# Designed miniproteins, single chains, continued (5): the designs that were tried, part 37

Each design is a single chain, and the fold is of that chain. pLDDT is the mean over its residues in the fold that is shown.

## One batch from the design tools (miniprotein)

Design m17259
Fold by ESMFold2-Fast:
Parts: C-alpha cells; sequence; structure tokens
Structure m17259 (fold): chain A 80 residues (1-80)
C-alpha cells in the first residue's frame, strides 16, 4: 500500500542516517481532524528492542508527530 511504501522509505532513511537497525511493527492510515490523510508508524530497534512511533502526512511525508525515541533519532540526523 501507499502508506506502507512511505513508512518503509522514512524508516529506512532514519536507519541509514543514524546507523540503527529499525523494523516496522505496525502501520495505520487515517484522516486527521483537518481532513488530511496521515500514516502512523510503530517501529522497533532490532538490536535493542526500543520502540518508537511517527505520524506522517501521507501526501508529503512530513513528520507531524514523533514520540521520545523517534525524536532522539531525528535529532541525531539534524546534528549532521
Amino acid sequence: SRGLLLARRVIDFISLATGEKLEILRIETFVDEEGREVVRVEFQNAETGRRGTLVLDARTGEILEADEYAKELIEKIKEK
């Protein structure tokens, strides 16, 4: 599905940029309060078992929400 493809690309990019091995656990697609189609991605670090969650705009791939672990990974990318 489109949501799966987007989620995979974003998680693969974060994995490559941070050196972490990330696996997708679950993907949900829904429409938000503003009528936008969004993708919620639950993922896990395969080596540590640590879990994270991202919410993406389905059209743009923009990160709309990130939990604590997802924010840590994004911050590592921004430091480069």
Scores: mean pLDDT 83

Design m17260
Fold by ESMFold2-Fast:
Structure m17260 (fold): chain A 78 residues (1-78)
Amino acid sequence: SMEEIEKLKKEIKKLLKQVKELVKNGAPQSEIEQQLQEIEKKMEELAKLASDEELKEFMAEVTKEMKEIAAMLLERQE
């Protein structure tokens, strides 16, 4: 349903913000990895409910945010 799609999008955005705060605050890598796995799981659920065309803009936004998180994690490991 459209309500489930919107709920998943909102939850994914919330988790992305949470992961950024965890990385910024120096949280353990295991906790960050657990949250990233939760995001991936919700992304897979979203992909089952809506077409690639319907999700194009949202997927681009999420991909950009995930790349930013990956860059932050690389900076932490130096």
Scores: mean pLDDT 82

Design m17261
Fold by ESMFold2-Fast:
Structure m17261 (fold): chain A 99 residues (1-99)
Amino acid sequence: SPFPGEPRESRTVTIAPGESVTLTLEAEEGDELVLLVLEGTVKVTIKQPGEPESVHVLEEGEILVKKLKKGTVTVTLESLSSSRTAVVQVALIPKKVKL
C-alpha cells in the first residue's frame, strides 16, 4: 500500500477523459484524506461544511494529504485531459493513537 498506516476506507477511482466523479466520505476529527494519482492529470476539489474549499491540480505520481475535520467530506475529481483516463487512489487514514 502506498499509504502510511491502515486506511478506514480505500478505493480506486477511474475517471473518463474530461469527466468528473464526486465522492462523499464520513470523517472523524484528525483523519487524513490521502489521494495518489496513478494515471493522468486530475483537478481535486475538497469541501467540508464550515471549512474553505480547497482546489489542487495533481499530475501522475503526485500525492495529496489533507487533515480533516469531523463530518461529511465531498471530494470532486475531474480529469483534465480530453484524451487520457485518470486513475486516482483515495484513502481515509485514521488519526494515529499513541500506544
Scores: mean pLDDT 82

Design m17262
Fold by ESMFold2-Fast:
Structure m17262 (fold): chain A 108 residues (1-108)
Amino acid sequence: MGERAEEEARRAEEAGRGAGEAGIKGSRSEKKASGSTAGAISIIGAGMGAKIAGERAKTERAKEEAARAAKKAYEEGKKAAEESKDPDSKKSLEGGAKFAEEAAEEAE
């Protein structure tokens, strides 16, 4: 269980970084509201992954990595939502950030 939880925490951290970048790119898309929605889905996925990794974590390191990944996804999602000029994209990104925030609280 410990090794698997650590692997999942690692993947959640990497997904959080990728999701943050995707969210920012989506919010900057001139005519691609679907890009921002894809970014939000990625952020939600990263947050859920971090929560699952945190729940399965048997080691302090795995819990810390899960919490860090969730916090990263939340911060990047929040920034992407603030940069978005499209109302639908902004709502999607805000939803993603909220999921990541809940995952960060659960992982701590």
Scores: mean pLDDT 57

Design m17263
Fold by ESMFold2-Fast:
Structure m17263 (fold): chain A 61 residues (1-61)
Amino acid sequence: MPSVEELIAEARRILATEDEETAERRLLQLYHQAVAAWGDSPRTQALAAELSALAREARAA
Protein backbone atom coordinates (compact mmCIF):
# COMPACT_ATOMS: atom_id res chain seq x y z
CA MET A 1 0.00 0.00 0.00
CA PRO A 2 1.39 3.45 -0.87
CA SER A 3 1.82 6.16 1.78
CA VAL A 4 -0.70 9.00 2.33
CA GLU A 5 1.68 11.33 0.46
CA GLU A 6 1.85 8.93 -2.52
CA LEU A 7 -1.95 8.61 -2.64
CA ILE A 8 -2.34 12.41 -2.53
CA ALA A 9 0.21 12.75 -5.36
CA GLU A 10 -1.73 10.14 -7.39
CA ALA A 11 -5.00 12.02 -6.72
CA ARG A 12 -3.43 15.27 -7.99
CA ARG A 13 -2.21 13.45 -11.13
CA ILE A 14 -5.70 11.96 -11.70
CA LEU A 15 -7.39 15.37 -11.37
CA ALA A 16 -4.85 16.91 -13.79
CA THR A 17 -5.15 14.19 -16.48
CA GLU A 18 -8.65 12.63 -16.27
CA ASP A 19 -12.12 13.97 -16.96
CA GLU A 20 -14.31 14.94 -13.96
CA GLU A 21 -16.38 11.71 -13.82
CA THR A 22 -13.31 9.46 -14.18
CA ALA A 23 -11.39 11.52 -11.60
CA GLU A 24 -14.23 11.24 -9.04
CA ARG A 25 -14.37 7.44 -9.52
CA ARG A 26 -10.57 7.13 -9.25
CA LEU A 27 -10.39 9.27 -6.09
CA LEU A 28 -13.14 7.13 -4.51
CA GLN A 29 -11.08 4.01 -5.37
CA LEU A 30 -8.01 5.54 -3.64
CA TYR A 31 -10.11 6.23 -0.53
CA HIS A 32 -11.45 2.64 -0.51
CA GLN A 33 -7.88 1.28 -0.84
CA ALA A 34 -6.86 3.37 2.19
CA VAL A 35 -9.86 2.16 4.23
CA ALA A 36 -9.06 -1.47 3.32
CA ALA A 37 -5.39 -1.08 4.33
CA TRP A 38 -5.60 1.29 7.33
CA GLY A 39 -9.21 1.20 8.50
CA ASP A 40 -10.73 4.26 10.19
CA SER A 41 -7.30 5.63 11.21
CA PRO A 42 -5.77 9.13 11.38
CA ARG A 43 -4.00 8.34 8.08
CA THR A 44 -7.31 7.50 6.35
CA GLN A 45 -8.97 10.62 7.83
CA ALA A 46 -6.05 12.80 6.61
CA LEU A 47 -6.36 11.28 3.12
CA ALA A 48 -10.15 11.82 3.10
CA ALA A 49 -9.72 15.50 4.03
CA GLU A 50 -7.09 16.04 1.30
CA LEU A 51 -9.15 14.20 -1.35
CA SER A 52 -12.20 16.32 -0.45
CA ALA A 53 -10.13 19.52 -0.71
CA LEU A 54 -8.67 18.46 -4.10
CA ALA A 55 -12.12 17.54 -5.47
CA ARG A 56 -13.52 20.90 -4.32
CA GLU A 57 -10.56 22.73 -5.95
CA ALA A 58 -11.19 20.83 -9.22
CA ARG A 59 -14.92 21.73 -9.17
CA ALA A 60 -14.01 25.42 -8.66
CA ALA A 61 -11.85 25.39 -11.79
Scores: mean pLDDT 77

Design m17264
Fold by ESMFold2-Fast:
Structure m17264 (fold): chain A 58 residues (1-58)
Amino acid sequence: STEDKIKQLEQEFDRLVAESDALTAQALATGDRALLIEGASLGVKAISLIVEIRVLKK
């Protein structure tokens, strides 16, 4: 169960990173600061998942 939870969180982390990268790329292409802020917010969520994964791995 713990291993399954870790794998689920790792998958969610990968999704957040990919979405953050896509929003950042779009922000750079369009100059839309709101997209940059949204991408940064997803990056923060990804970092929080790293902490949760580390706690579960002990």
Scores: mean pLDDT 85

Design m17265
Fold by ESMFold2-Fast:
Structure m17265 (fold): chain A 106 residues (1-106)
Amino acid sequence: NEEIILKILKEEAEELIERNSENKSLVKIYKEIVESDKVTDEDIKFLAFLIGKFGLIERLIKAGVSEKTLEEIVKLLGEDYEKVKYLLENNPSPAAAEDAYFKELA
């Protein structure tokens, strides 16, 4: 599972590098994630901050990360796995799931 997570984090960081190629400071930060040989809690939190918690979680689910590992990651991000999973399954996109979550918190 950690190898799958590391691969997905690197793929997401590479996409962020491409989208932000003109911003040298952000590209440097993303390259540090890509060049990392291990996953840290800080790396997971940072990518969730940049791309959205729901987008990252959907990517990990689609990659086949185990439910137990997903629960630990979602908990690390300060969320409830069953709630996040429900919102992702019942909304057309991660962005729509995040919007629904925001409305539920209000």
Scores: mean pLDDT 75

Design m17266
Fold by ESMFold2-Fast:
Structure m17266 (fold): chain A 74 residues (1-74)
Amino acid sequence: MSIEEILEEEIKKNNIKDEKVEKAILGAVLRYQHAVARGEDGRAAALAYIDAADLSEEQKALAKKVFETVVEKA
């Protein structure tokens, strides 16, 4: 399965309806992929992106959980 397919499944599974949370997760996955391609720490880059996003503390925790699940399954 592609990382994009895993991402879509995890968004549905976690019942994520907030576009801001969905965009934060997508942005984190993209930052992860770009950092890994450069030989950098992809997880650190993705988590920093979520922490910098204009989200509530609860939304950031949810985004991080979904992101970690996506990269674990990929």
Scores: mean pLDDT 82

Design m17267
Fold by ESMFold2-Fast:
Structure m17267 (fold): chain A 65 residues (1-65)
Amino acid sequence: MSNEEHARRIIDVGVRHVLERGPAAVPGALEAVRTSLRSLGMSEEEVERFVKEMRERIERALREQ
């Protein structure tokens, strides 16, 4: 699996966790994802790009409720 595919799976798990636990889980989930992406050797620019995408996905899902 590429680092990008692995990052996508990490984000999918994080988004699911927030949707199951509610908005209070957002800060912890974003930090957990940052830590996981850094462990993959991603640059800070890549980490923040994926975190931004995750945040946007969470915001859209929460607006649909």
Scores: mean pLDDT 81

Design m17268
Fold by ESMFold2-Fast:
Structure m17268 (fold): chain A 87 residues (1-87)
Amino acid sequence: SERYDKALEELVELFKKALEEFPEHREEIERKLKEQTEKAQKEMAEFVANSDLSDPSFEEKLEEKAVELLEEIKKELEKLVEKLKKE
C-alpha cells in the first residue's frame, strides 16, 4: 500500500531526525516510540479480534487501521519533538 509505505517512511524519518536533533533526549524519544507502538499493537489486536475475517473488505479495513495507527504514533512523536524544541 502506497499510503502505508508513506506513513511508515514519514514515521521512520521523523524518529531519525528527532534522535539527530536531540541526542541528549534519546532515551525519552525511544521510550515515547515504544509506548506508542505498544498502544498501537494493542489497538490493532482489538480491531482484528472485533473484525469479521470473512468480510471481503477486511484487508482494506486492516490497511486503513494500520495507516491510522502509524499516523497517531507520528503525531505523538511530533508533539514530543515540539516540546523538546521549547526546552
Scores: mean pLDDT 86

Design m17269
Fold by ESMFold2-Fast:
Structure m17269 (fold): chain A 59 residues (1-59)
Amino acid sequence: SGKLKELEEKEKKLKEIEKRVQELLDINYTLNPDNEEVQKQGKEFAEKLLKYRKELLEK
């Protein structure tokens, strides 16, 4: 049962990273109230996370 548990653990780690990034983006928004920059950074990070997830699943 190792393979399924490993995939679940990887998914949990990715979810934790997503939450932490959201918190950091919220802090950044407070320091820089310009929504456009925060939105752009969020989109870029989301795309990087999707690519990272794909790499982990392919390995």
Scores: mean pLDDT 69

Design m17270
Fold by ESMFold2-Fast:
Structure m17270 (fold): chain A 93 residues (1-93)
Amino acid sequence: MPSLEEQAELLKKVLEEEIAHYRALLAAETDPELRALLEQVIEQAEELIKLLDEIIKASKTDKKKAEELWKEAQEQLGQLQQLAGQAEARRRA
């Protein structure tokens, strides 16, 4: 299995690509409710990246702390996916 550090680095890269995508959508969007949802998705993804940076740092010095932070990151990822789903539903309406 890939290491926790490798998993966190991969997720960070995916989130950075998703942020770039949502920023492009936001730049073209005129619906104020959808703009607000896209801004929230970007903000939550940026906060999750900060947590992933802490996990990568902790994985080198305190593996138990890194595992606890990773569990928090997975919960935050679930919340982010739910919010992104709301934005997509609004975009299709």
Scores: mean pLDDT 86

Design m17271
Fold by ESMFold2-Fast:
Structure m17271 (fold): chain A 77 residues (1-77)
Amino acid sequence: NIDEIADILVELAKKAGYTPNKEISKIYAEKIIEIAGEVDVEKLKKIKVEDFPLLIDAINSEDAERLFELLERAEKA
C-alpha cells in the first residue's frame, strides 16, 4: 500500500512540474498513513495538479482535516 501511494505521489509530482523522487514520495506515503490511517487510493489518484502543493503542505504539517478535505474535493471534481 505504501508503495502504491508513493507511486501515485511520484506521478502527481511529475504532472505538477516537480522533480519526482521515489524515496521522498515513500516518506510522504508513510506520513499519510500515520495521519489518516487507511486512505482511498482512488481519491488520491484524482488529486488535481493545482492542489499538489496543498497536499504536500498538509502532509508536512500533519493536518489530517486538510488532507481529508483535499481527498473529498478530488472525488467530487
Scores: mean pLDDT 80

Design m17272
Fold by ESMFold2-Fast:
Structure m17272 (fold): chain A 72 residues (1-72)
Amino acid sequence: EELVKKANEILKQIEKTSDPDEIKKLFDELSKIGKEMAEKGYPDSVLAEISRKVKEIIEKNETVKKVFDEMK
């Protein structure tokens, strides 16, 4: 639904962005969407699919991986 579409749009933007600051902002937005989805009772399977896509992007793009690791 709408939150899933927003999450997928953010994931596409992360994949296309080479700016570390923009990647951080997009991950923050994605985290907020994930929390909102959980609060609205979205299935764990939907949240897991988004997490899987995040992992794929991190594994394919070293800049994204560095940003993600620094946010921990």
Scores: mean pLDDT 79

Design m17273
Fold by ESMFold2-Fast:
Structure m17273 (fold): chain A 100 residues (1-100)
Amino acid sequence: ARRLGRAARGLGEAAIEHAVTEEARRAGEEGLRHGELAYRSEDPAEAGRHAAEGGGAVVKAGLEIMRHGGPEMVPAGVGLAIGGIGIGFEAELRFGVPSP
């Protein structure tokens, strides 16, 4: 859980840095917020839920960056989307939390 929270936080920060729209920035901020909550949570189930939500927010940010950032931003958007999917999938497997 703590590792997934740290990953969601880091990807949320990266999403904010690469944000080309307000929607991408807000999604990155949501990923960062849920990553922090997952990292600070002492309850594994609550930490897993926040990690999954953070992963979903990072996927949304990555898709927005790909859609609006132009060709040079596609690798960053793809990386964020894959990372967010990975966080959500691991949270589902380890904590029984459905991916958003």
Scores: mean pLDDT 77

Design m17274
Fold by ESMFold2-Fast:
Structure m17274 (fold): chain A 94 residues (1-94)
Amino acid sequence: SLKVTKELLKGHIYFYKGILYLNEKDFDKAKEWFEKAREYFEQAGDRGLALTAKYFIKLLDEDPIYARILFWQPKEVLEKNIKYYEEQLKKLEE
């Protein structure tokens, strides 16, 4: 359904924003974005992606420095993924 697709796209946007803020060592903002991603993945019914977001939140709470190393991606890759999902979302909004 369009609703589920939009929720999945929003989940991905917020998830990559979480990693982007984690790269910048903004642990509080990274957690906020991962929580938003988790909510949208749960609304979409994607339990696997929701569980992934929960795992990122858990590691960020337990060991933020290790989480940053483990989940690191280049800023260019993160920005490219965010733009891709934003463009897909815009297409569905007619």
Scores: mean pLDDT 88

Design m17275
Fold by ESMFold2-Fast:
Structure m17275 (fold): chain A 68 residues (1-68)
Amino acid sequence: SEIINKILKENGITGVSYKGTVKAKDLAKVIRGTSSIDEERAQEIADKIMEELGLKPEDEVELDIDTD
């Protein structure tokens, strides 16, 4: 997603690639698993993505992450 990649880059997450379907509530886990950031920071970024895309925790989201 173009919006997800933009938010990740704006928050200093670069060099990450991930493709898959996850629930919105699991976004922080994916971000943490693909980058060396704190759990709290990963959750902040996930919350921004959910707000921007209007996602609920149980919503499925297809990720196409490529931050470089």
Scores: mean pLDDT 80

Design m17276
Fold by ESMFold2-Fast:
Structure m17276 (fold): chain A 92 residues (1-92)
Amino acid sequence: MSIKERIDELRKVVERLITDPQVRAAVLEVLDWIRDQGPPLSISPEEIARRLMERGVPKSLALDIAGIIKGYLLGMPLEEVEKALRRALEHH
């Protein structure tokens, strides 16, 4: 599956689940950046978290979301990503 297709599916989940407009915008911008980088597996969760934090996401939530995004890029099913994202949002 192409990186574009995988990121487009994750964007739909983010748009549906993240109700905070600042956090949602930050995650969508980072996903667009990931899409433009080429090999998705070359991106570290630390770099994802840093980019989320630069866009105003609190550190704890940024680290959780970065781990979930990296897990998805490594092959985590979209259903498990949705469950993990719901849990992260409930704790923040």
Scores: mean pLDDT 83

Design m17277
Fold by ESMFold2-Fast:
Structure m17277 (fold): chain A 95 residues (1-95)
Amino acid sequence: MPPKVSNLKVELLSSKEARVSWEVEGEEGKRVEYEIILKNLEDGSEKKIRLPGGQKSAIFKDLIPGSEYEIKVIAKNMQDGEEGESISEKFKVPE
């Protein structure tokens, strides 16, 4: 079973960049990857990135000033494709 993602944080670095970081509860299992989905809530566009286990932060660039986004992090077991519970947070980029 994928580890439980917790403590999702979004740090606005500028009007175009945000750092996303998270933690996991308990031991990070073998063959775990993180899928990070950034959705622009105004136009519905999505950016997906996948990170290996052990990497628990990402920087998103080229954000649109003034837009509201939703960030979602999912732990995924790559052997069977099982997805853990997602954690999500909404944030607004300054104009």
Scores: mean pLDDT 78

Design m17278
Fold by ESMFold2-Fast:
Structure m17278 (fold): chain A 136 residues (1-136)
Amino acid sequence: DDKIKKIDETFKEFLKEGRRAAEVLAAAAEKMGDKATAELFRRARDLLEQAYKGGPGDAVVNLLLARDLLGEAARRLREFGPEAEPLAELAERMRRSLDEAVHGLANVETGEKTLERSKKEFREVREKAEAILKEL
């Protein structure tokens, strides 16, 4: 119960950082002129928001859908051009982190540590995406 409460708190922080990262990735893609990919990032952000509101048990489907949208966003950015590769790499990092978080949530003993690592990764993705956005 105490461990489950700690996982729930960390999960909410993880989703908050993920939403922030997705929002900055969307802004960067839009400023680059890739509005279609910006919409994929906004959809991923909305799915993370729904996961936040529904709690951990209802969240897995929304996290998996967000993971798939981030993979599609990375693919589309690479098709957009070489100038988008740094942003595509950040989308792929966020996708891998979501995949790891979903697997971590299946195990109470590892869930908190996996979510803490994913939260840190989302923060780093956001900071790097903000740096890209400033240079555009």
Scores: mean pLDDT 85

Design m17279
Fold by ESMFold2-Fast:
Structure m17279 (fold): chain A 89 residues (1-89)
Amino acid sequence: SELVRQNLASLLYLIAFGTEKVTPSGLPKEVYLKAAKALLEYTGEITSADEVAELAGISDERFREFVQKMLDLFDFSKPFLPVTLEDLE
């Protein structure tokens, strides 16, 4: 799904520009930025962590393991927009 690609790119971008001193996998923030840019420039669908790592040119296993963990924990194929800040006010 294109939503998986876009939502993963958004997550990786937030990790790259986040205020935390450490990343979830202990990799440099530049790795996450590189992956986010690759996903945003890609015009296809993403179905696996291996596809993300190959597309971004990242060979570090920690990156692939992190992406796979995120895909296992979250349904990125759905828009995050059924619950807005207005629904919480």
Scores: mean pLDDT 72

Design m17280
Fold by ESMFold2-Fast:
Structure m17280 (fold): chain A 99 residues (1-99)
Amino acid sequence: MIIDLTPEQKEQLEADHKKIDEAVKNLLAGKNVEEAKETLIKVYEARGYKVEKIDVTKDSVDVVLLNPKGHRVQVTYTVLPSGRMVSSVLDLDLTPAIA
């Protein structure tokens, strides 16, 4: 299935990305922590995801999501020393747990 996004859909995704970037930076700085968590939850719930967990480390924010198909994914946000935010996605249901 080919995903084709309209310019309007791309603009909405970029606006959501800015909200996520600001929320992640606030969480890592210990500023407005509850508001930042609520912002992340609202953005993901608007996309049909359920937020199961938000975990804040010294250098990253981990968000565990349940998608509409019942698959769990973990999104890890990291802010680089340059101030640039990067994200990685791990599929928790398709990746075997190392015991």
Scores: mean pLDDT 73

Design m17281
Fold by ESMFold2-Fast:
Structure m17281 (fold): chain A 100 residues (1-100)
Amino acid sequence: SMEELKDKIVELRNKFLELMRKAIEQLKDDPEAAEKVARLGREMLDLIDEIISTEDPEEAKRLFEKIKQIYEEMKPLLTPELQAEFDRILKELGEIVDEL
């Protein structure tokens, strides 16, 4: 159901928040990179919240494309392990958005 799909997005949002905390902690000795990851992560979280709130599946797809664009800026600042974890969350989010 639509409610079950949105509940899954909320779960992915919580996992995303946990990964953001790990990423910022790993960058504690690089304050400029940490600030950039925090800023880009907040922008992506705001877009995830808009996906949760929208009743328009086409708007959800457009919002997800914006998330992917922001992630390309964040990705080079992440370790390969964190990249793999964020890639998994974004893949799952994209699959759910395609089902909306």
Scores: mean pLDDT 89

Design m17282
Fold by ESMFold2-Fast:
Structure m17282 (fold): chain A 68 residues (1-68)
Amino acid sequence: SAAFEERVRALEREARELGAQGRIVEAVVEAQTEVLRAMIEAGEPDAEAALARLEAAVAEIAANPPAP
């Protein structure tokens, strides 16, 4: 739980930083983390994998800006 929340907070910080750089990702990350928190509260076993995929997607966006 605490480890999950720390990872979610790290994603939210990264999304805000990307938003400050003009990337429109904060709302999408917020929506996805709300779903992930609901999955954790429901005891869904795939929440960890879903969080890892979201982390990878945000990292990919941060490392590789989309083509113009």
Scores: mean pLDDT 75

Design m17283
Fold by ESMFold2-Fast:
Structure m17283 (fold): chain A 90 residues (1-90)
Amino acid sequence: DELLKQAEESKKKAVEYAKKGGMDADDVKKQLDKAIKLAKSKDKIDEAIKLVDELIQQAREQLKDFPEETKKLIEELDKFKDYLLKYAKS
């Protein structure tokens, strides 16, 4: 599925920006992998989106120390979230 491929690409970029922005990149990857699995279940898209929103909130706390990397991370997490929502509606 093209939307899932785009979500995987946004996940990969988000993990790299998380690594550069002083976050636990392994945890970010694990949470985003979980979000993809949840999105594949028709009744769990809201849980997937909540998990991504929690990662965005965590990322915002890094903005002071890693402003550019954090902005890129949030952009990729927003794209990831949009791809999962579109996938769930398809």
Scores: mean pLDDT 84

Design m17284
Fold by ESMFold2-Fast:
Structure m17284 (fold): chain A 57 residues (1-57)
Amino acid sequence: SALTERIAMAEFGLSEEQLAEAKELARTLSVEEAARILSRRWGLSRRDAENLVRALR
């Protein structure tokens, strides 16, 4: 939802473009695979990346 997206952007310091990338990965990959990619690309902990992906599914 839009509210969940705004909370995620605020909590993890994401831009609209990063949110769109995270949503696409969450849609196409497993939580574990999407979280691994986002963790490496944006320097998030694996836990934070997994929480973000779960919120966006």
Scores: mean pLDDT 81

Design m17285
Fold by ESMFold2-Fast:
Structure m17285 (fold): chain A 68 residues (1-68)
Amino acid sequence: IRSLLRERAARLGLSLTDAALDLLVEYLEKHPLGVAALPEVLLRLAIWARENGRRTVTAEDVRAVLAD
């Protein structure tokens, strides 16, 4: 799942730090839909990154986006 997250994020023009990957894996493992939630989560991160002029997503960024 880590490699899948990294590959899908790269397709959206994003790079994920290792800490961000760890948080995303944990989030998806606890999510009711599991890995099926991956496209929605990555889309939310991509929109957030674009709005903030960012290409690298850190653990803090993941926490901010997934806090709602």
Scores: mean pLDDT 78

Design m17286
Fold by ESMFold2-Fast:
Structure m17286 (fold): chain A 84 residues (1-84)
Amino acid sequence: SAAAKAEKVKKEAEEKIKALDLAYYSSNALPKEISEDPELFELLSGAYERAKKLYPELGEEAAFKVIKEEKEKLEKEVKEAEEQ
């Protein structure tokens, strides 16, 4: 049913948002929970690598902004799934 598909998309997006929070607050590497999920790893690799590269040169605020932008994209997916 259409409702079941919308719920799956919403849960998937929420899980990716949680994974982004974990990746952002990791000190030296991606958490194992993320690295063991190939879809989450690919989604986060670009954003986390950008944030990790910017962190030592531009500081926490620049790194946080990259992660925040990816979270906003995932939040839009959740809202769209709720529209049916």
Scores: mean pLDDT 62

Design m17287
Fold by ESMFold2-Fast:
Structure m17287 (fold): chain A 80 residues (1-80)
Amino acid sequence: SPLNRAVLDRLIALVRRELPEEAPDLTPEAIARLEAWVDTLSEQELLDALRTAAEALRDGSERLRRFGEILEEVVRELEA
């Protein structure tokens, strides 16, 4: 559905804004696969997928935050 694709595009744009470090993972190939998949989904299936993605992104954000803290600790060790 064109509407489902528009919703996916919106989600991708929000991910790029809020999680810029994740932008490299949103390759043209990955986006094309997501668009093809979304085209076969019902509106209900898309809604469920968005909820699942939101939860996964929240978990990913916490991991990225933790990774940043580790990098700062490593820099401190190298400075010593």
Scores: mean pLDDT 67

Design m17288
Fold by ESMFold2-Fast:
Structure m17288 (fold): chain A 107 residues (1-107)
Amino acid sequence: DPIAEARELRERGDIRVYDLLLELLRSGSPEEVLEAARLLLEIFKETELYGPEWIELVEALLAGDFDRARALLDEIEARIAANEGSGSAAQRELLDALRAAGDRLAA
């Protein structure tokens, strides 16, 4: 159960939880995508690594508000491009995974 594995990694503070969540968002079933998005939302709310727009994006995906999610994806992408730095590649990888999740949930 990849969701149970993700929860165990998170309980241990193991950063491999991010790699597993990204894989589930890109390639999981709709049910796995929803569970991965819920766990990612918990991580975002417990950390200050990502701004409130990332929280709003995941909440929009979970609510099935794909128009809002697309607008937030475009806004975050533009912000990353305007503020290029050492974290930009990781942020783009996460953004691409969330875009793939939205496409899978909308299908």
Scores: mean pLDDT 83

Design m17289
Fold by ESMFold2-Fast:
Parts: C-alpha cells; structure tokens; sequence
Structure m17289 (fold): chain A 86 residues (1-86)
C-alpha cells in the first residue's frame, strides 16, 4: 500500500494550486479528489480529517468558480501540512 506523508500532502497541495493558477481546473479537481480518497484511507494519520474538510471546501470553491479563494485555502492547508511534517 502507498503511504502518504505530511510532506507528500504539502507537495500535492502546491501542485494542485499550480494547476488552478494555470487555469487547469479539471486536473486540479482530479488531484483533489484523489488526495481526498487517499487521506480517507489513512485512519492512522493524526489531523487527516481536518485536511479532508479543507479539501471539500476547496472543491466547493472550484465548483463555484472562486479560483482566488481556492488558491488561498490551498496555501493555508499546504503550510499546515508542512508544519506537521517537521
């Protein structure tokens, strides 16, 4: 099984942000859905539920066309994930 780390979560969030900045909302959404699915399978990762909640909020922002809001929320989650990775 693939193990997801806090550093890996932060990297994934930064890549998703880049896709939104480039206007590739489809790729960003697909990556968010994949990350959310992987996090939900990781019952042993403390704080994963908070990140999943944040991913759900970002998906809603993308669906509503709020790219700026999605980018800000992705930055906040990525910073939190990096803090957890230290």
Amino acid sequence: SLSLTWAGIAEALEVIKRYIEEGDSEMARDMLVALRRQLRSMSDLPGADDIVRGLDEILTLIENGDSEGAIRQLDELARRAREMAE
Scores: mean pLDDT 82

Design m17290
Fold by ESMFold2-Fast:
Structure m17290 (fold): chain A 87 residues (1-87)
Amino acid sequence: SEIQRKIDELVKLLNEIEKLSTDLELKETVGLALLALAVGKVVKDLEFGVRGVIRLLERLLELAKDPKIKELAKKALEIAEELLRLL
């Protein structure tokens, strides 16, 4: 289950970004990304969920000033793009 492995990696990275984010807007953006992925699973439209995560990660990269958060967000974006190619 390559798909499940990528989902698990994505969730881990999003949780790491949330822990490092002190800014409320960043925390909310990460929370929305996690919610998009969860909604995609529930409605059985994982492509929709992953596309939502990609848009929110792009927004997160615009907002983030911390280089460590930017690095984690870039890694999460790469995994989300790989996951989208598997769907």
Scores: mean pLDDT 85

Design m17291
Fold by ESMFold2-Fast:
Parts: structure tokens; C-alpha cells; sequence
Structure m17291 (fold): chain A 81 residues (1-81)
């Protein structure tokens, strides 16, 4: 199923961006490992929320060049979904 494969790829890229954002926030805020894990789990629960996807994309674009390239791939897949 072509649509199912696209959704799976979207979830994979979202997971990478969420992980990168949590790591960045942890360094900026001085978060404990426990706080990082809790934030990561909370963000994963919102993985299918369109508004949350848009927030993650906006923040990831500002983070670094690597995350910006992942956002470009994610935006292409979202057009196909």
C-alpha cells in the first residue's frame, strides 16, 4: 500500500526531528535524562496531530542544516499523503 509506506516514512522523519529537538532543548534548558525521556514520549503521542507536525517543522528549520534537509524530505512526503 503506497499510502501506508508514505505514512511510515513521515512517522520516521518526524521521530528524527522530535529526537533532535528534545536533545537541543535539553542542552539549552539543562534538562535531566528523565525530563528528556518524558518530553520525547509526550511529543511522540502527538505524532499524528497536524498542528503539532507544523510546530515541529518550524522549530526544526531553525535548529541546524541537517534538520532543515530532513524537513525538505518530510514536506515532499506530506504533499503525497
Amino acid sequence: DEKEEIKKKIHGLMNILISNLVIHKAKEEGMSREEQLQLYVEMLEKLDDKAFQEEVIEEAKKLNEESAKIVEELEKLLKEA
Scores: mean pLDDT 81

Design m17292
Fold by ESMFold2-Fast:
Structure m17292 (fold): chain A 68 residues (1-68)
Amino acid sequence: GSLLDSAVKNVGKEVDLSKLSKAEQAALVQQYLENVVGIEVSHKDVADKFGVSEVEVKAAYKKLVGRA
């Protein structure tokens, strides 16, 4: 599997992703990849994986960064 697929699985162990919007799921996976794995990813990369817009992921990501 890809790093992105592994990140989805690991985030899903801590958080019930089915209770979140796809944009919030994408933002959490991006935050995990950047802060836990230590790799750079774009909002577009995770947005494409979850089938959401880059704009929605960016908004969700900003909200999460303010909490972290």
Scores: mean pLDDT 79

